# Designs tried in a protein design run: designed miniproteins, single chains. Part 34

Each design is a single chain, and the fold is of that chain. pLDDT is the mean over its residues in the fold that is shown.

## One batch from the design tools (miniprotein)

Design m1159
Fold by ESMFold2-Fast:
Structure m1159 (fold): chain A 100 residues (1-100)
Amino acid sequence: MGTFEDVRKKLVEEAEEAIREAAKKLGIPEEEVEELLKKSDDDTKMILGALSQYMLEKGVSKEEALKAFRNVVNKDLSSLPPELQELVNTYLATLKKAEA
């Protein structure tokens, strides 16, 4: 079994791929996606990955999806759907417990 850092690295890599694939399916330009990723830390990338899957399932428009991604990058988590806010809070609490 890998270390916590190895697991986190794999999850971040999977999140980045999920974001890129979701953006391509939603018609978001690659340049916009790469700018969002450059401004994002690992925790933000994980949140964006979860949001990307949610947006694909809901069939959200390109404009709405891009706005939501930008809000997450700017640390405005209050703009997330309540289900994702709960998931994000659980994720952050789990990370804090694992480091303690």
Scores: mean pLDDT 73

Design m1160
Fold by ESMFold2-Fast:
Structure m1160 (fold): chain A 97 residues (1-97)
Amino acid sequence: PVVVTRAVGEPVVIEGPVAEAVITLTGLSLDAALAALDAILRTPGVEVTESDISGGTLVVRLRGASGAAVERAVNAASDAVVAAGGSGTITVTVYPP
């Protein structure tokens, strides 16, 4: 897998094909975590198979997405956290086909 870590608000670029991805956001308030999850769920081209919010951490598993769709979901989540007045760290683990 390929792992990309960024601060929330910093753009994320995902290159190449993606079979599965895990998005992990840490250091979040509950409001920021809910906003990030909502943004990911509203992103076209991603299938969310699993999501969990616990202790300031949001973990979302995506399946069957293109790299471009995962990139849009990650950046939408980051933008939603910033819009909610939040900060934190975003890590994306990408599994190629």
Scores: mean pLDDT 82

Design m1161
Fold by ESMFold2-Fast:
Structure m1161 (fold): chain A 64 residues (1-64)
Amino acid sequence: LLKQAAEVAAFLRNNDSLNILLKHRNEEVRQAALEADVKLGVLDLKRAVLQLERQPGEPGYYLD
């Protein structure tokens, strides 16, 4: 099914762009990209949950 190819391409493209950052000259950028890359799969799922928890408009209501 080539339909999902577009979705897979979008996912792969994001990874490709991140790979460029990983090869960045600055260590700070590389480190951040590395951490993001490793947690990309996990962060993606957690991000959806966290985003649902924190609505864009109610930033840091309480420290909880």
Scores: mean pLDDT 52

Design m1162
Fold by ESMFold2-Fast:
Structure m1162 (fold): chain A 80 residues (1-80)
Amino acid sequence: GPGAEAARSGAETAMNGKGPSGFTAGAISGIGAEFTAGEDELAREGGRKALEGGLKGVRTGDPRKGREGGEEGRRLAEEA
């Protein structure tokens, strides 16, 4: 769903961003996607997974964590 796709895009932004600003932007995008998912439970869970990955990426400095969360979010959206 759109929320999980937006969260995945946010996680990808964190991966492609340079330094802390990129990671922060990705995490914020993931947060926004979670709140935008509306009544689609799978999209909402996907957004939450992407948010968790983005925050882990910011915390650990590992952009792969943001991508992993975003890809899990996309998978859940595909099941919706």
Scores: mean pLDDT 55

Design m1163
Fold by ESMFold2-Fast:
Structure m1163 (fold): chain A 71 residues (1-71)
Amino acid sequence: EPVEVPEEVRERIEAWKKLQELVDFFGKSRHLTPEEIEKRLQEFIDELKNSGPYLRKLAEEIEKALERLKS
């Protein structure tokens, strides 16, 4: 029977689209400063936080990954 897509799947699709945009940006960029990389990742994280409660949790994990880059 036809069912609506679960909200977790919808949020994941949205995150996938945002991730593809991020990957395309990095793939096209040849000379990025650490500041530019950090800023782009912060924008991505902020978008995930605003997309839904499940994606907010994912954004927190990405923030921890950014800390590894600074450490």
Scores: mean pLDDT 72

Design m1164
Fold by ESMFold2-Fast:
Structure m1164 (fold): chain A 81 residues (1-81)
Amino acid sequence: MEELEKLLEELEKAIENKDYTAFSRALQRLMDYLDEHRDDKEGIDYAIKKFEELLKKSKDPSTQAGLKAAINYLKELKERL
């Protein structure tokens, strides 16, 4: 499995388990990965799409806020490419 897909699975599991600490850690690891791979525009687009899907799946306001912030950051990062 690709590293990005694995990190996205960890994030999804944290959301399903309603574990905000695990969610925060998984989101940070995923964002660090994307920052290290800034040249991967397709990977950034894929991550944005997956975050939007997870945002629709999440019912927790704190998780939704974290995902919205991450989506906005990645969209800005993409505009700089």
Scores: mean pLDDT 80

Design m1165
Fold by ESMFold2-Fast:
Structure m1165 (fold): chain A 88 residues (1-88)
Amino acid sequence: SEELKKAIEESIEALKDPDPQVRVGAVRDLERIVIYALENNDPVIDEVLPKVRKALEEALTDPDPSVRRAAQRALENIDAAEKKRKAA
């Protein structure tokens, strides 16, 4: 979906926002979009997952501890969703 690709790109850009609360929101949006795509077997996941994973891994080194915690949680939830999809 072109709409999902655009939402992911906008959320990745929001990870560069000076406001840590905006960056936390961006992490949560990326988590939600990716989990939705994984659960619905949307083929867009094959294009976007490596890009999202890289962005979230970079967010693990964010200066704000709330952003780092959100990124850790997002990566764990995405990993769980990927494993669940493979088992189904």
Scores: mean pLDDT 85

Design m1166
Fold by ESMFold2-Fast:
Structure m1166 (fold): chain A 61 residues (1-61)
Amino acid sequence: VTSETLTVKLSEEQAKAIQEKLDNGETVYVIVDGKLYKVVSVDVKNKTAVLQDTGETVTLP
């Protein structure tokens, strides 16, 4: 069973920041349309990230 993944476009600055956190062994999460996604990988050259749906929704403040 393959988990559904979503590819999103990022700014160069966001892509670099996420790459730095992943290189440090940190888990990075992003919120898209009220859903929590885990960053699986980031491509700084193409300014994209591959996100895995965690099945969780986040209530914005």
Scores: mean pLDDT 77

Design m1167
Fold by ESMFold2-Fast:
Structure m1167 (fold): chain A 72 residues (1-72)
Amino acid sequence: DDLLDQQIRAGLEAADEMERLTKQYSPEAGLAAGTALNDGRIQALRNPEDRDKYIQQGKDDADKILQDYLAK
């Protein structure tokens, strides 16, 4: 698989996760959190030496968005 194929797979996984989050929290919070998760996955694909760090950063960013939503 080339980078494009990996990005497509990451996007499909992110879309499923985003749909779940939008139903559980809100369309706004779910879309923002899902976008953060997808960005982390794409950055991981572009920076394979730091793959786990970028995936974790996306998760941390998503968690912060959801925590900010819940604090409202």
Scores: mean pLDDT 78

Design m1168
Fold by ESMFold2-Fast:
Structure m1168 (fold): chain A 90 residues (1-90)
Amino acid sequence: AAAKAEEEARLHLEIARVIELARTDGEKAAELAKKNKRLLEALKETVAELERLGRELADEPLEVQEARALALVEERIEEHRRRAEEARRA
């Protein structure tokens, strides 16, 4: 059934958008995440990963910290976009 695959694909695209939005507008990202448990969990997981990374890189220059944080966010966005494509191919 295409309906389940389409629902899963849409959810992963929404997760990717919320994570991307969190970089520029954290308040709006949080409001959007409230509408779905999986969106909220994905946002919370990404924030926890960023906090852990920040602690690990505390002694590094700010530019290195910012570059690593950006790379982590982009990786999470790409992962969810890939999962959306895979869901549609199922």
Scores: mean pLDDT 80

Design m1169
Fold by ESMFold2-Fast:
Structure m1169 (fold): chain A 80 residues (1-80)
Amino acid sequence: MEKLKKLKEGILKLKVVEEEYVYEALAAIELGGEELMEKALEALEKGDATEARKIIAEGRESNDIEEILEKAKELEKLLS
């Protein structure tokens, strides 16, 4: 929970993606696994939007878009 809130805040603050795609980005990171999530938190805490975008791309590459969209809906309910 707390990690996902921090990821959301960092993504929006650094404008890593447009606001409408924030939950898809969070879903890609979460579905990418714990190590990817920790790397994303570190990149966002350091203000590295470029690295954060690479991490989101890695999460997207590892998962089907349908799974990402389903998880994004769940995260929106949880975090909005």
Scores: mean pLDDT 85

Design m1170
Fold by ESMFold2-Fast:
Structure m1170 (fold): chain A 78 residues (1-78)
Amino acid sequence: SNSEKLKKEIDEIEKKYKEGKMEKKEAMRKLVKLGLEASKLGDTEVADRIALELVKISENSEDRDEVVKIYEEELKKE
């Protein structure tokens, strides 16, 4: 299902970020894109999980501002 595919992609992003194989900003951007996709599909479980992961990866106000900027950039691409 789309939900299972999205969950696998979240797990892969988390794993690569924790292993130091993915930059924080890249992980944030990938999570934002998946969150927007989940929201369009009405998958609230996956969207909520992504929101929580973005909170966990954000350590300071600069990180939170970066997440907001990424959301604005991705929304403009439509």
Scores: mean pLDDT 84

Design m1171
Fold by ESMFold2-Fast:
Structure m1171 (fold): chain A 69 residues (1-69)
Amino acid sequence: MAAEAGAKAAEAAARGDARAAREYAGLSFQVPNPGTGAGAAAGYDAAKGGADAERQAIYSRLGAMAGSA
């Protein structure tokens, strides 16, 4: 789940483990196959956009953690 992987990335960043944080961040924006129909395609596009925003939030937090050292 994107939310679960994002939470783990944030936890790793909080403890200073940038490598693990980036790995979990990579998992957080994996999206499933879109399925069929216009509704499914729209849902996939929305999920993809959400994953991009989530990725940016995670990397922003990682940058802040690096600056705090």
Scores: mean pLDDT 56

Design m1172
Fold by ESMFold2-Fast:
Structure m1172 (fold): chain A 72 residues (1-72)
Amino acid sequence: SAKDSSLGSYTSMSTSGNDLGRDAGLRAYRLGTQGRTSKDASKASFRSGSESGNPSAEWSGRVSSMGSLQKS
C-alpha cells in the first residue's frame, strides 16, 4: 500500500516525511527553469548587441537629407 501510494503521494505534496525527495524535485525544477531563462537571456543579449547601431542615427541622416532636398 505505502509503496504503491508513493507514486500518488508525489502528486499530493505530502509534508509528512518525504522532504529529501521533495528537495531533489525542487532542485530539478530549478535546473529546468534555469535552462529556459538562460536561453532567453542569451537571445535577448544577442539581439541588443546585434542592434547596437541605433536606427535613430540612420533616421537622423535620412531627415537631414530630406531637409536639404526641400531647401534646394
Scores: mean pLDDT 46

Design m1173
Fold by ESMFold2-Fast:
Structure m1173 (fold): chain A 70 residues (1-70)
Amino acid sequence: SLEELGKELLEWVEKFFNVTFKDPEAAARDLAEAAQALGITSLEEFKQAVRDGDPAAIAAVKAVIDKHKA
């Protein structure tokens, strides 16, 4: 589900970028919605896009971090 994807994305983003979020549920939702907007349907696909330097994927992560970071 989109909610499950959001939770997986949140955990990975927190670990990979070494960040924490003020509202993890809202951050997870925004990450899932950003992934969906990019046509990304899995954690592995999202991780690969970020590792490959996809500017849209990186911009989406940065926007969520900037909005929700603790």
Scores: mean pLDDT 85

Design m1174
Fold by ESMFold2-Fast:
Structure m1174 (fold): chain A 81 residues (1-81)
Amino acid sequence: SMPSPEELAEGAIKLINLIASDPRLSEEAKKEVARALLRKEVEELKKVYSDETVREWLELVRRKAPEEFQPVVEEVERELL
């Protein structure tokens, strides 16, 4: 079955935290990888859920993501919603 909106937001946050802690990536590369993953997650969510619901999930991700990734979440919201 499809995961809940909250489970999907938590999944994205966990992935962002893994990217943030990856010592192999530069700070610029971390933001680019996070942006690509968030775009993919939003595109998949939009296949099943309303844009309003997806925007609410992105707001949860924005609030819980590390500060350096908050602009990346905002960019994805502006591009896809």
Scores: mean pLDDT 82

Design m1175
Fold by ESMFold2-Fast:
Structure m1175 (fold): chain A 68 residues (1-68)
Amino acid sequence: APFRVVDRSGNPELAAEVEALLAQFTDIPDGAEVELGILNGKPVISFIPPLSKEAVQALLEFARRHGL
């Protein structure tokens, strides 16, 4: 399903890893947007609409591994 990863963090390699991670999930809604950004000087991941519990958990583990 066509989802989009938007990189606002200035780290295109990290954005590509997020896209590859999410491409493994078959339940990402069409038109879902995942943003990799900066909030108060710290990298953050946000998403619209809400993702499945499994996809959210995968993103949280990804963030933990990359110091986000």
Scores: mean pLDDT 72

Design m1176
Fold by ESMFold2-Fast:
Structure m1176 (fold): chain A 94 residues (1-94)
Amino acid sequence: SAAEQLSNLVLEIEVLDGIISILVALDMPVPPALEQQALAVLTQLETLVREVSLTPEQRLEAFRAVHALKGSSLFAGADAVFEKAVKLELLLRS
């Protein structure tokens, strides 16, 4: 339906905003390993967002990737990346 299509587009826009927010957070000094992990996760999310609709399986895979990034950023003390990853994880869980 048009309502379902609009809901999916809003989610895709919000995920894209989350991607941009993490890219901005990476402008702060972070460990190279964390930067590589973050960029890989963001590339995966960009690929998923380019799909016409996110399947439940694709959404779960995205959630797992962001959850892992959240843990890595917390361990590395990368507070800006951690904060943006938390917000994106909550969005993908909803």
Scores: mean pLDDT 80

Design m1177
Fold by ESMFold2-Fast:
Structure m1177 (fold): chain A 104 residues (1-104)
Amino acid sequence: SPFVERLRKDLENAIKKMEELLKQGKSVEEIVAEFTKELNRIALRLLIEYYLTGNPAYRLGADLVTEMALEVKRLAEEGKSGEEILEHFRKLADEIVQRVEEAA
């Protein structure tokens, strides 16, 4: 669906930005801040779409992306490297897209 494809693209773009910051040698704190900002933008868009359409798949997507943002902060607080966080979130993004597709 166009909704699922847009979600996939948004998450892929957020992960790609995190990869570029890692390549630039940015601190874990800077990478976490920027990645969290991108995830919050995605979640807000999905919440707006939920309120406009009433489709529960948008609310599920928003909740899952919000949890993803909370988890990136937790992993950084646990001392995980930017590379470890990035690899974890590549896998989690695929899982989020699949769960939202099943609900849509």
Scores: mean pLDDT 86

Design m1178
Fold by ESMFold2-Fast:
Structure m1178 (fold): chain A 80 residues (1-80)
Amino acid sequence: SPVVERLLQEAERDVASARQLLEEDPSEKIQTHLQQAEQALEEAKVANDRGDDDEARKKAVESMVAAGVAALHHAVEKVT
């Protein structure tokens, strides 16, 4: 599915960005959400390999959300 392929690419970029933030400023909260994002991304890839578009979409979105939460924690720690 072209939609799943796009979501996987976006999720991979978001995870990579969150990983760079953790490398700059190690934080337990950022690390926890990054781990959740990486797990969801892997599950999305496995679902895509099985042809399960619905699960692949769901897991890719879960990965993007978790990576976004990691980025928000980083932003809050920089401001506070």
Scores: mean pLDDT 82

Design m1179
Fold by ESMFold2-Fast:
Structure m1179 (fold): chain A 93 residues (1-93)
Amino acid sequence: NDFQIALELFSRIALQVALHKYPNTLSQREWAEHWGLSVSTVSRLRKLSPVEVAKMVAEEMKKLNLPEEAKELLIDLLREAGFEEEVIEAVEE
């Protein structure tokens, strides 16, 4: 489901931005447990900038040939959640 993929990609950006903006909120293990990810995945996301993760998501959307409606959903979710313009612009790329 293309909309489910868009939601999963949004979740990945949201987690990475949260790790960057609120580094002391949870430990790497706690982030991994709450988001259903491995500790190694959280550690990797932690080392990337929010813009780098957004660019990776934009490339993934192109590879998966997501319909415009699913891409628009992802962008709308990012705006509604109050993510920075640099992150939104990187996804639109």
Scores: mean pLDDT 74

Design m1180
Fold by ESMFold2-Fast:
Structure m1180 (fold): chain A 81 residues (1-81)
Amino acid sequence: SELEELERRFLAAMLAALDRARRLGPEAYQQATALVNEALARLEEIAREYKKTGDEEAAIRRVEELTREFERRMEEILAAA
């Protein structure tokens, strides 16, 4: 499904971001790891909502919003290193 593809792409982006942060040093890696853990928790919340409602369009929008927020905050971490 489109939702599963978005989740898979987001997970891949999180892994790539962790690799980038690791190269910048332990401080950046620690901050990136914390952000990834937060994003994973929020994905679980979106998945629980979807199981209750069956509203895939709402779930897709929430994953897209979370992805944009993650990208912004991750760039801030990487730029500060």
Scores: mean pLDDT 88

Design m1181
Fold by ESMFold2-Fast:
Structure m1181 (fold): chain A 87 residues (1-87)
Amino acid sequence: MLSEAQVEEILAGLLARLPEDPEGSIDRILKLLYHYVLESEDPEAALAKARALLERVLAQLPAEHRAFARERIDRLLAEMERLVAEM
């Protein structure tokens, strides 16, 4: 399982690549956080952490990419919330 420290390290690398590949970086961030939440020993706490990290990602995006990222983030959060509630 990914630790919080490992997630933060991978996320920092992906955020550094956002200006070069915004869509690919967003896709990788979403996949990272999806696995982090669902593989966590405490999925509810991991979901809260993922939500905070996704808002931080959104704040760091250029305005032109925020609408695309917001739609994908909201869709992922809704799916993770549904899955965690069923655990």
Scores: mean pLDDT 79

Design m1182
Fold by ESMFold2-Fast:
Structure m1182 (fold): chain A 71 residues (1-71)
Amino acid sequence: SSTLEAAREATADLSPAQLRVWLAYLEREREEAIRDAEDPSLSEEERKRHAEAAKTTEAIIALVRERIAAL
Protein backbone atom coordinates (compact mmCIF):
# COMPACT_ATOMS: atom_id res chain seq x y z
CA SER A 1 0.00 0.00 0.00
CA SER A 2 1.01 3.66 -0.30
CA THR A 3 1.44 3.88 3.48
CA LEU A 4 3.84 0.92 3.58
CA GLU A 5 5.72 2.29 0.54
CA ALA A 6 6.08 5.69 2.28
CA ALA A 7 7.38 3.91 5.39
CA ARG A 8 10.05 2.09 3.33
CA GLU A 9 11.15 5.44 1.88
CA ALA A 10 11.27 7.01 5.35
CA THR A 11 13.44 4.21 6.80
CA ALA A 12 16.04 4.90 4.08
CA ASP A 13 16.13 8.67 4.80
CA LEU A 14 16.06 8.75 8.63
CA SER A 15 19.12 8.74 10.92
CA PRO A 16 19.57 5.95 13.52
CA ALA A 17 18.39 8.32 16.29
CA GLN A 18 15.30 9.32 14.27
CA LEU A 19 14.53 5.65 13.52
CA ARG A 20 14.59 4.80 17.25
CA VAL A 21 12.27 7.73 18.08
CA TRP A 22 9.92 6.66 15.26
CA LEU A 23 9.96 3.04 16.53
CA ALA A 24 8.90 4.19 20.03
CA TYR A 25 6.11 6.30 18.49
CA LEU A 26 4.93 3.41 16.28
CA GLU A 27 4.83 0.97 19.23
CA ARG A 28 2.58 3.40 21.17
CA GLU A 29 0.39 3.92 18.08
CA ARG A 30 0.02 0.13 17.67
CA GLU A 31 -0.99 -0.29 21.33
CA GLU A 32 -3.56 2.52 21.01
CA ALA A 33 -4.98 1.04 17.78
CA ILE A 34 -5.34 -2.37 19.48
CA ARG A 35 -7.20 -0.72 22.41
CA ASP A 36 -9.47 1.18 19.98
CA ALA A 37 -10.18 -2.04 18.03
CA GLU A 38 -11.58 -3.49 21.30
CA ASP A 39 -13.41 -0.30 22.42
CA PRO A 40 -17.17 -1.01 22.73
CA SER A 41 -17.97 2.75 22.53
CA LEU A 42 -16.79 2.79 18.89
CA SER A 43 -18.84 1.52 15.92
CA GLU A 44 -18.09 -1.90 14.43
CA GLU A 45 -16.72 -0.18 11.29
CA GLU A 46 -14.42 2.07 13.36
CA ARG A 47 -13.14 -0.90 15.40
CA LYS A 48 -12.43 -2.78 12.15
CA ARG A 49 -10.42 0.14 10.77
CA HIS A 50 -8.40 0.38 13.99
CA ALA A 51 -7.64 -3.36 13.78
CA GLU A 52 -6.40 -2.87 10.20
CA ALA A 53 -4.34 0.16 11.29
CA ALA A 54 -2.71 -1.95 14.03
CA LYS A 55 -1.71 -4.61 11.47
CA THR A 56 -0.27 -1.94 9.14
CA THR A 57 1.67 -0.34 12.01
CA GLU A 58 3.04 -3.77 13.01
CA ALA A 59 4.37 -4.21 9.43
CA ILE A 60 6.01 -0.76 9.59
CA ILE A 61 7.55 -1.62 12.99
CA ALA A 62 9.11 -4.71 11.38
CA LEU A 63 10.62 -2.54 8.60
CA VAL A 64 12.03 -0.02 11.11
CA ARG A 65 13.50 -2.79 13.30
CA GLU A 66 15.11 -4.41 10.24
CA ARG A 67 16.66 -1.06 9.25
CA ILE A 68 17.99 -0.41 12.79
CA ALA A 69 19.48 -3.94 12.91
CA ALA A 70 21.26 -3.27 9.58
CA LEU A 71 22.98 -0.16 10.97
Scores: mean pLDDT 84

Design m1183
Fold by ESMFold2-Fast:
Structure m1183 (fold): chain A 74 residues (1-74)
Amino acid sequence: AEKVEVDIELRFPSPEAARAVAEKLGGEYEGNTVRLRVVTSGDEAHDVLEKVARIAREVGARFEMRVTLRPAVE
């Protein structure tokens, strides 16, 4: 399977929720938004998305998740 770049944007109702999620995931945050970029196999991309969503739910805040998948070109 070819590698894919998974670009994940999470939007929260408060900057406190965004910061808490970013700290748990090791992502970047700005205001109410958390961004993560992961290079993984196509098969593992789903597991990454599930892990991110689970951690966001553990913070207890409503969130929007936007995902961009790009082929990782050598």
Scores: mean pLDDT 77

Design m1184
Fold by ESMFold2-Fast:
Formats: structure tokens, sequence, C-alpha cells
Structure m1184 (fold): chain A 86 residues (1-86)
């Protein structure tokens, strides 16, 4: 994982968890985005487990995450999709 992404990921993740320690859409998005950068297959599985997405929905979420130009944008996009799904 790139140094810059790792640092930003840790900071944003901790801040989101402080605001919503139990399962905010942002916290779930942070985990999914993190997994997408490391292992796409695992990211799909995590999305299915954390949000209840189908395989197709999880694949589409991962696709949109990869399209985002920054980690912050990826998290925002994922969080919005997670909220809209529920």
Amino acid sequence: MPERLSEEQARSFREALRANPDASSEARAFLIVSETEIDEERAIRVAMELVGFSKEEAEELVRKIREAPTLEEAIRIAARIIEEKK
C-alpha cells in the first residue's frame, strides 16, 4: 500500500470511527476501499458481508471505487452508495 494512501486511510478511518464507532456507512466504506487497493476479490466479499450487497452490486461498488481519483473520493462514493442501498 502506498505511503500516502496508508497515512490518509488511517487518519480518515480513525476519525470516522470516532464519530461513529459502530458501523457508520463511512466506516464500512473505509474498509471496502482499503481492501480494493490490496485485493479486489476480498473487497467484493467484504462489501457483501458489511452491506448485504449481491455479488453484482459488490462488483459495481468496487468498480466505482477504482474509478475515483483519490482515497477520499472513493470513500465518499462508497459511503453514499452504501447509504442509498439501505
Scores: mean pLDDT 68

Design m1185
Fold by ESMFold2-Fast:
Order: structure tokens, then sequence, then C-alpha cells
Structure m1185 (fold): chain A 84 residues (1-84)
């Protein structure tokens, strides 16, 4: 999903994780890993969606808003760079 790709890009950009590791943690974060519970960011996006199936664009908009509210300006800039 585009949400997973954005989270993986953020993990690589902000924490210097390699692509394989970032993809694995992003899958857990967004709830696409059946062996692990969803991460905090993915859980917050899910609750802000009201549990509805959203478009990729709507999910990314919610993720950006979560980062604006709870993250740093550097994390917002990294998100915008990952999507460019």
Amino acid sequence: SKLREAVAGLLQKLYGLDRETAERYARIEVGEDVTNPRGALGTLVYFLSGGKKLSDEEELKILRRVIELFGTPEEVAAFDEVLA
C-alpha cells in the first residue's frame, strides 16, 4: 500500500534503516503483518479514519496530519520528501 511505502521511506530517511528492514517494520506498523499487532502510527491512522476503507491519498493525508500533531518539523519535512 502507499501508506506502507510512505512509512518505509520515513524509516529509511529518519533512522537510516536499510530498505528490507524498513519494509518489514512498515508492514508491522500499518497492520499488514499477521504475526504482530499494528504499530502506533498505523493504529492512529485507523482510528482517525473511523475504521473506513480509505483511498491511498486519504490515508497519506491522515498520516501527514498525525506527524504534524505528534511529530517534529523534521519528520514532516521527511514525509514530504518521501512523497516527492
Scores: mean pLDDT 74

Design m1186
Fold by ESMFold2-Fast:
Structure m1186 (fold): chain A 60 residues (1-60)
Amino acid sequence: MEQILDLAARADAGDQQAVLQLSQMLKDAIYNWDDVALQRIAAALKGRKSAVTIEKLVFQ
């Protein structure tokens, strides 16, 4: 959880590597049906401006 929160903060600051890493983590969680990982990532991205960008990368 701690690392995901750090990545989310960095993504909001414009760190493209953090955006890509979070996008990959979200894709992996979806692919593996990992509900716990999905909830952790969703909680970390809630209310963040980078959330829309990450979701677009995952679902596009």
Scores: mean pLDDT 76

Design m1187
Fold by ESMFold2-Fast:
Structure m1187 (fold): chain A 80 residues (1-80)
Amino acid sequence: SEVEELAKELEELLPAIEEFMEKSTAPFELLKERIVKWVKEKSKGLNLSEEAKKLIDSLSTVKSVEELIEKLKKLIESLK
C-alpha cells in the first residue's frame, strides 16, 4: 500500500538524515524544511490515523536533528 511505501521510505530516510548532518555544512533548518515538505507531499491523499497527521503537522516545530529523528520514528510506528 502507499502507506507501507511511505513507512519504508521514512525508514531509509533516518540513517540518510544522520549521515547528511554529520558530513554536511548545511544548516539544520534547511534539512528540516526539505524533509517536512517531502513528508507532507508524500502523505497527501493518504488515509492516515489522527496520530500520524498530528506527528506530520508537528515536524516543523522540532529544534534539533535528534528531535526530528525521534518524531519520524514515531510516525513510522503510527503507519504500521
Scores: mean pLDDT 81

Design m1188
Fold by ESMFold2-Fast:
Structure m1188 (fold): chain A 56 residues (1-56)
Amino acid sequence: SSERARLLAEHNKEYEEQQRKLAEILGVSVEEIREAQRTGENSEEIAEKGEKLEAE
């Protein structure tokens, strides 16, 4: 229990920073990164969506 809480807290901080950087690089919102990670999409799939939107 306490070990799980500690790991979750550390992982959440790292994940939040990584998500913000990834969103900036891919040109999408942090929410889109979070949704993609929940559905199992990876950075390559998100990048394709961002590039298509910019190629409007």
Scores: mean pLDDT 67

Design m1189
Fold by ESMFold2-Fast:
Structure m1189 (fold): chain A 55 residues (1-55)
Amino acid sequence: SKSARTKLCQTFIDALVDAGDVPESKRDLLLDECVNSDDPFYVYRNSTKIIVRYR
């Protein structure tokens, strides 16, 4: 469900922001990308790309 996916995406992105891998200013953008993705494994497939993007 969208609600369950939103929670998963929020938890994942919060962890990356708290770790300093992603800036707080990108939280809403990444949340929107994650929630609206058609890939059920978005959070796993793109975590490395997200980290590399912000290095």
Scores: mean pLDDT 67

Design m1190
Fold by ESMFold2-Fast:
Order: C-alpha cells, then structure tokens, then sequence
Structure m1190 (fold): chain A 120 residues (1-120)
C-alpha cells in the first residue's frame, strides 16, 4: 500500500524534526544555565546507546543500510530531511554542536528509512 509507506516515511520525518527541536531547546536551556558542557556529554551518551543498539543487531542493520542504498526514494527523502535538520540546527546552535547532532540523527534516519524499504 503506497499510502501506508508514505505515512511511515512521514512519521520518520516528523520524529526526526521533533527530536532536533528537543535537542535545540535543551541546548538553549543548558547555555542559559551555564551548563553547556553537559550537552556534549548527553549527546555522547546518546551516540554510545545508538552504537550499542546497532552492535546488538548487525545483520539487520547491514540489511537496512543495503536497502536504503538501493532505494533512490529513501536516499532523496534522507537528503531532504538532513538538509532541513542542518538548517534548523545551524540557525539555533553553535557550530561545534551542529555536526555532532547531525551525525546522531543522520545514522538513525538511514536505519529507519532502510527498515521501511525492507518492509515494503
């Protein structure tokens, strides 16, 4: 069902943008409180958690990444979504935090879009 696939892709986009906004609000709060050093630790903990989840299911992650790489539609949606997230982060965060946050979100989006392609 093309409508069900489109709905699933839209959910990934909405979740990614919502998470990016949550990170921006956390960064702004921590900066106002003089606790911006805690932001790097928080993001590093999220990256470590994501890497452990990937290591727990290497065959699934490899298949999801391969499905993503084979799908022109998934790649186009990923590129458009990452561009929107980059613009949002660059307008709101210090340059040193933008690339760290983008890496976290980009890897998650790749796996999620690949999972949808595998299910289709």
Amino acid sequence: DPAAVEAALKEVEDEALSFARTLIELAKKLEKEGRLDELDKYVDELVERQEKAIAANPDFVARAKAAFAASAEAQARHEALVAKIRELLEKNLRPEHVEKFLKLLTDWITIRLGQIVLAS
Scores: mean pLDDT 82

Design m1191
Fold by ESMFold2-Fast:
Structure m1191 (fold): chain A 94 residues (1-94)
Amino acid sequence: LEEEIRKAEEEWRRLEEAIRRGAPLEELVELAYKAGYYAGKAGALLGKNPEDVAKLVYEGTLRLALSAPSISEEDAEKIAEAARKGALEGAKEA
């Protein structure tokens, strides 16, 4: 659990930094998936519902992506969906 929380925080910080430096969409999608994966896994270990955690991860990631002027709504949705998909997969492996 502590490792999953730490990795979720680490990958989320990497995503924030990548967004700030204008990283390519492919990199943002990969980082969002990883952040979501560890968040979903941590949530499942805490007894949280995987769909609820995935929804929160999607909404948080979407808001983060939309806060960047360089990211289109379409690309923000792709990044947020990657995070949601990651969260669901992480929960399965908990």
Scores: mean pLDDT 85

Design m1192
Fold by ESMFold2-Fast:
Structure m1192 (fold): chain A 98 residues (1-98)
Amino acid sequence: MRERLELEQLIAMVRMVYGIAKSALSKAPPEKQPQIVEETARLLELVVENAERLVPEGAPEVAREAARLLRELAKTLPPEAAEVALEYARRFEELARR
C-alpha cells in the first residue's frame, strides 16, 4: 500500500513536470524550446531514477508515462524541439522495457 502511494506520487510528479514544461514552452521563442525540452527530460530522468530506488516494480510505469507525455509534447512543438522530445521519449520507452 505504501509502495502504491509512492508510485502515484511519482506519476503525479511526471504530470506536474509536463504541465510546467507546456507553460514554459508556450512563453518561449522557438530557438529556446529545444533547451526547455532537454531540461524537462532531465527532470523526468530524475523522477524515473527515484522510482527505481523507491518502487522498482513501478519504475517501468513511471518511464512509460514520461515517454507518453514527451510524445504528446512533440506534437505541439517545432521540428527541432520535437526531435529532442522524441529522442528522450524513445530512451524512456527502452528503460520501461528493461
Scores: mean pLDDT 85

Design m1193
Fold by ESMFold2-Fast:
Structure m1193 (fold): chain A 92 residues (1-92)
Amino acid sequence: SSAAIEALAAEYEALPEITPEILKELLKKYLTTVAKIPEEKVEEALKNGGEGIEELLLEILERLAKEKNAEVTEEQREKAREAARALAELLK
């Protein structure tokens, strides 16, 4: 769910000893095991930084909406962009 991505970002912000390297590994593991995103796609998104993370989160959002026979709202897209920005900051 979109709430899971927001929860992930908030949880990582609360971890004071997480390095960018550890955060990337945890994010990759979550996206491949929980969100079922192909590993190659996650690695490419992380390599491209904030823009790659934004594209990845928007694609996940649109896929989840399609599974629910729903349309992605502009508000949901904005929240995904905010989550991607927060994650990109943590990966610096």
Scores: mean pLDDT 69

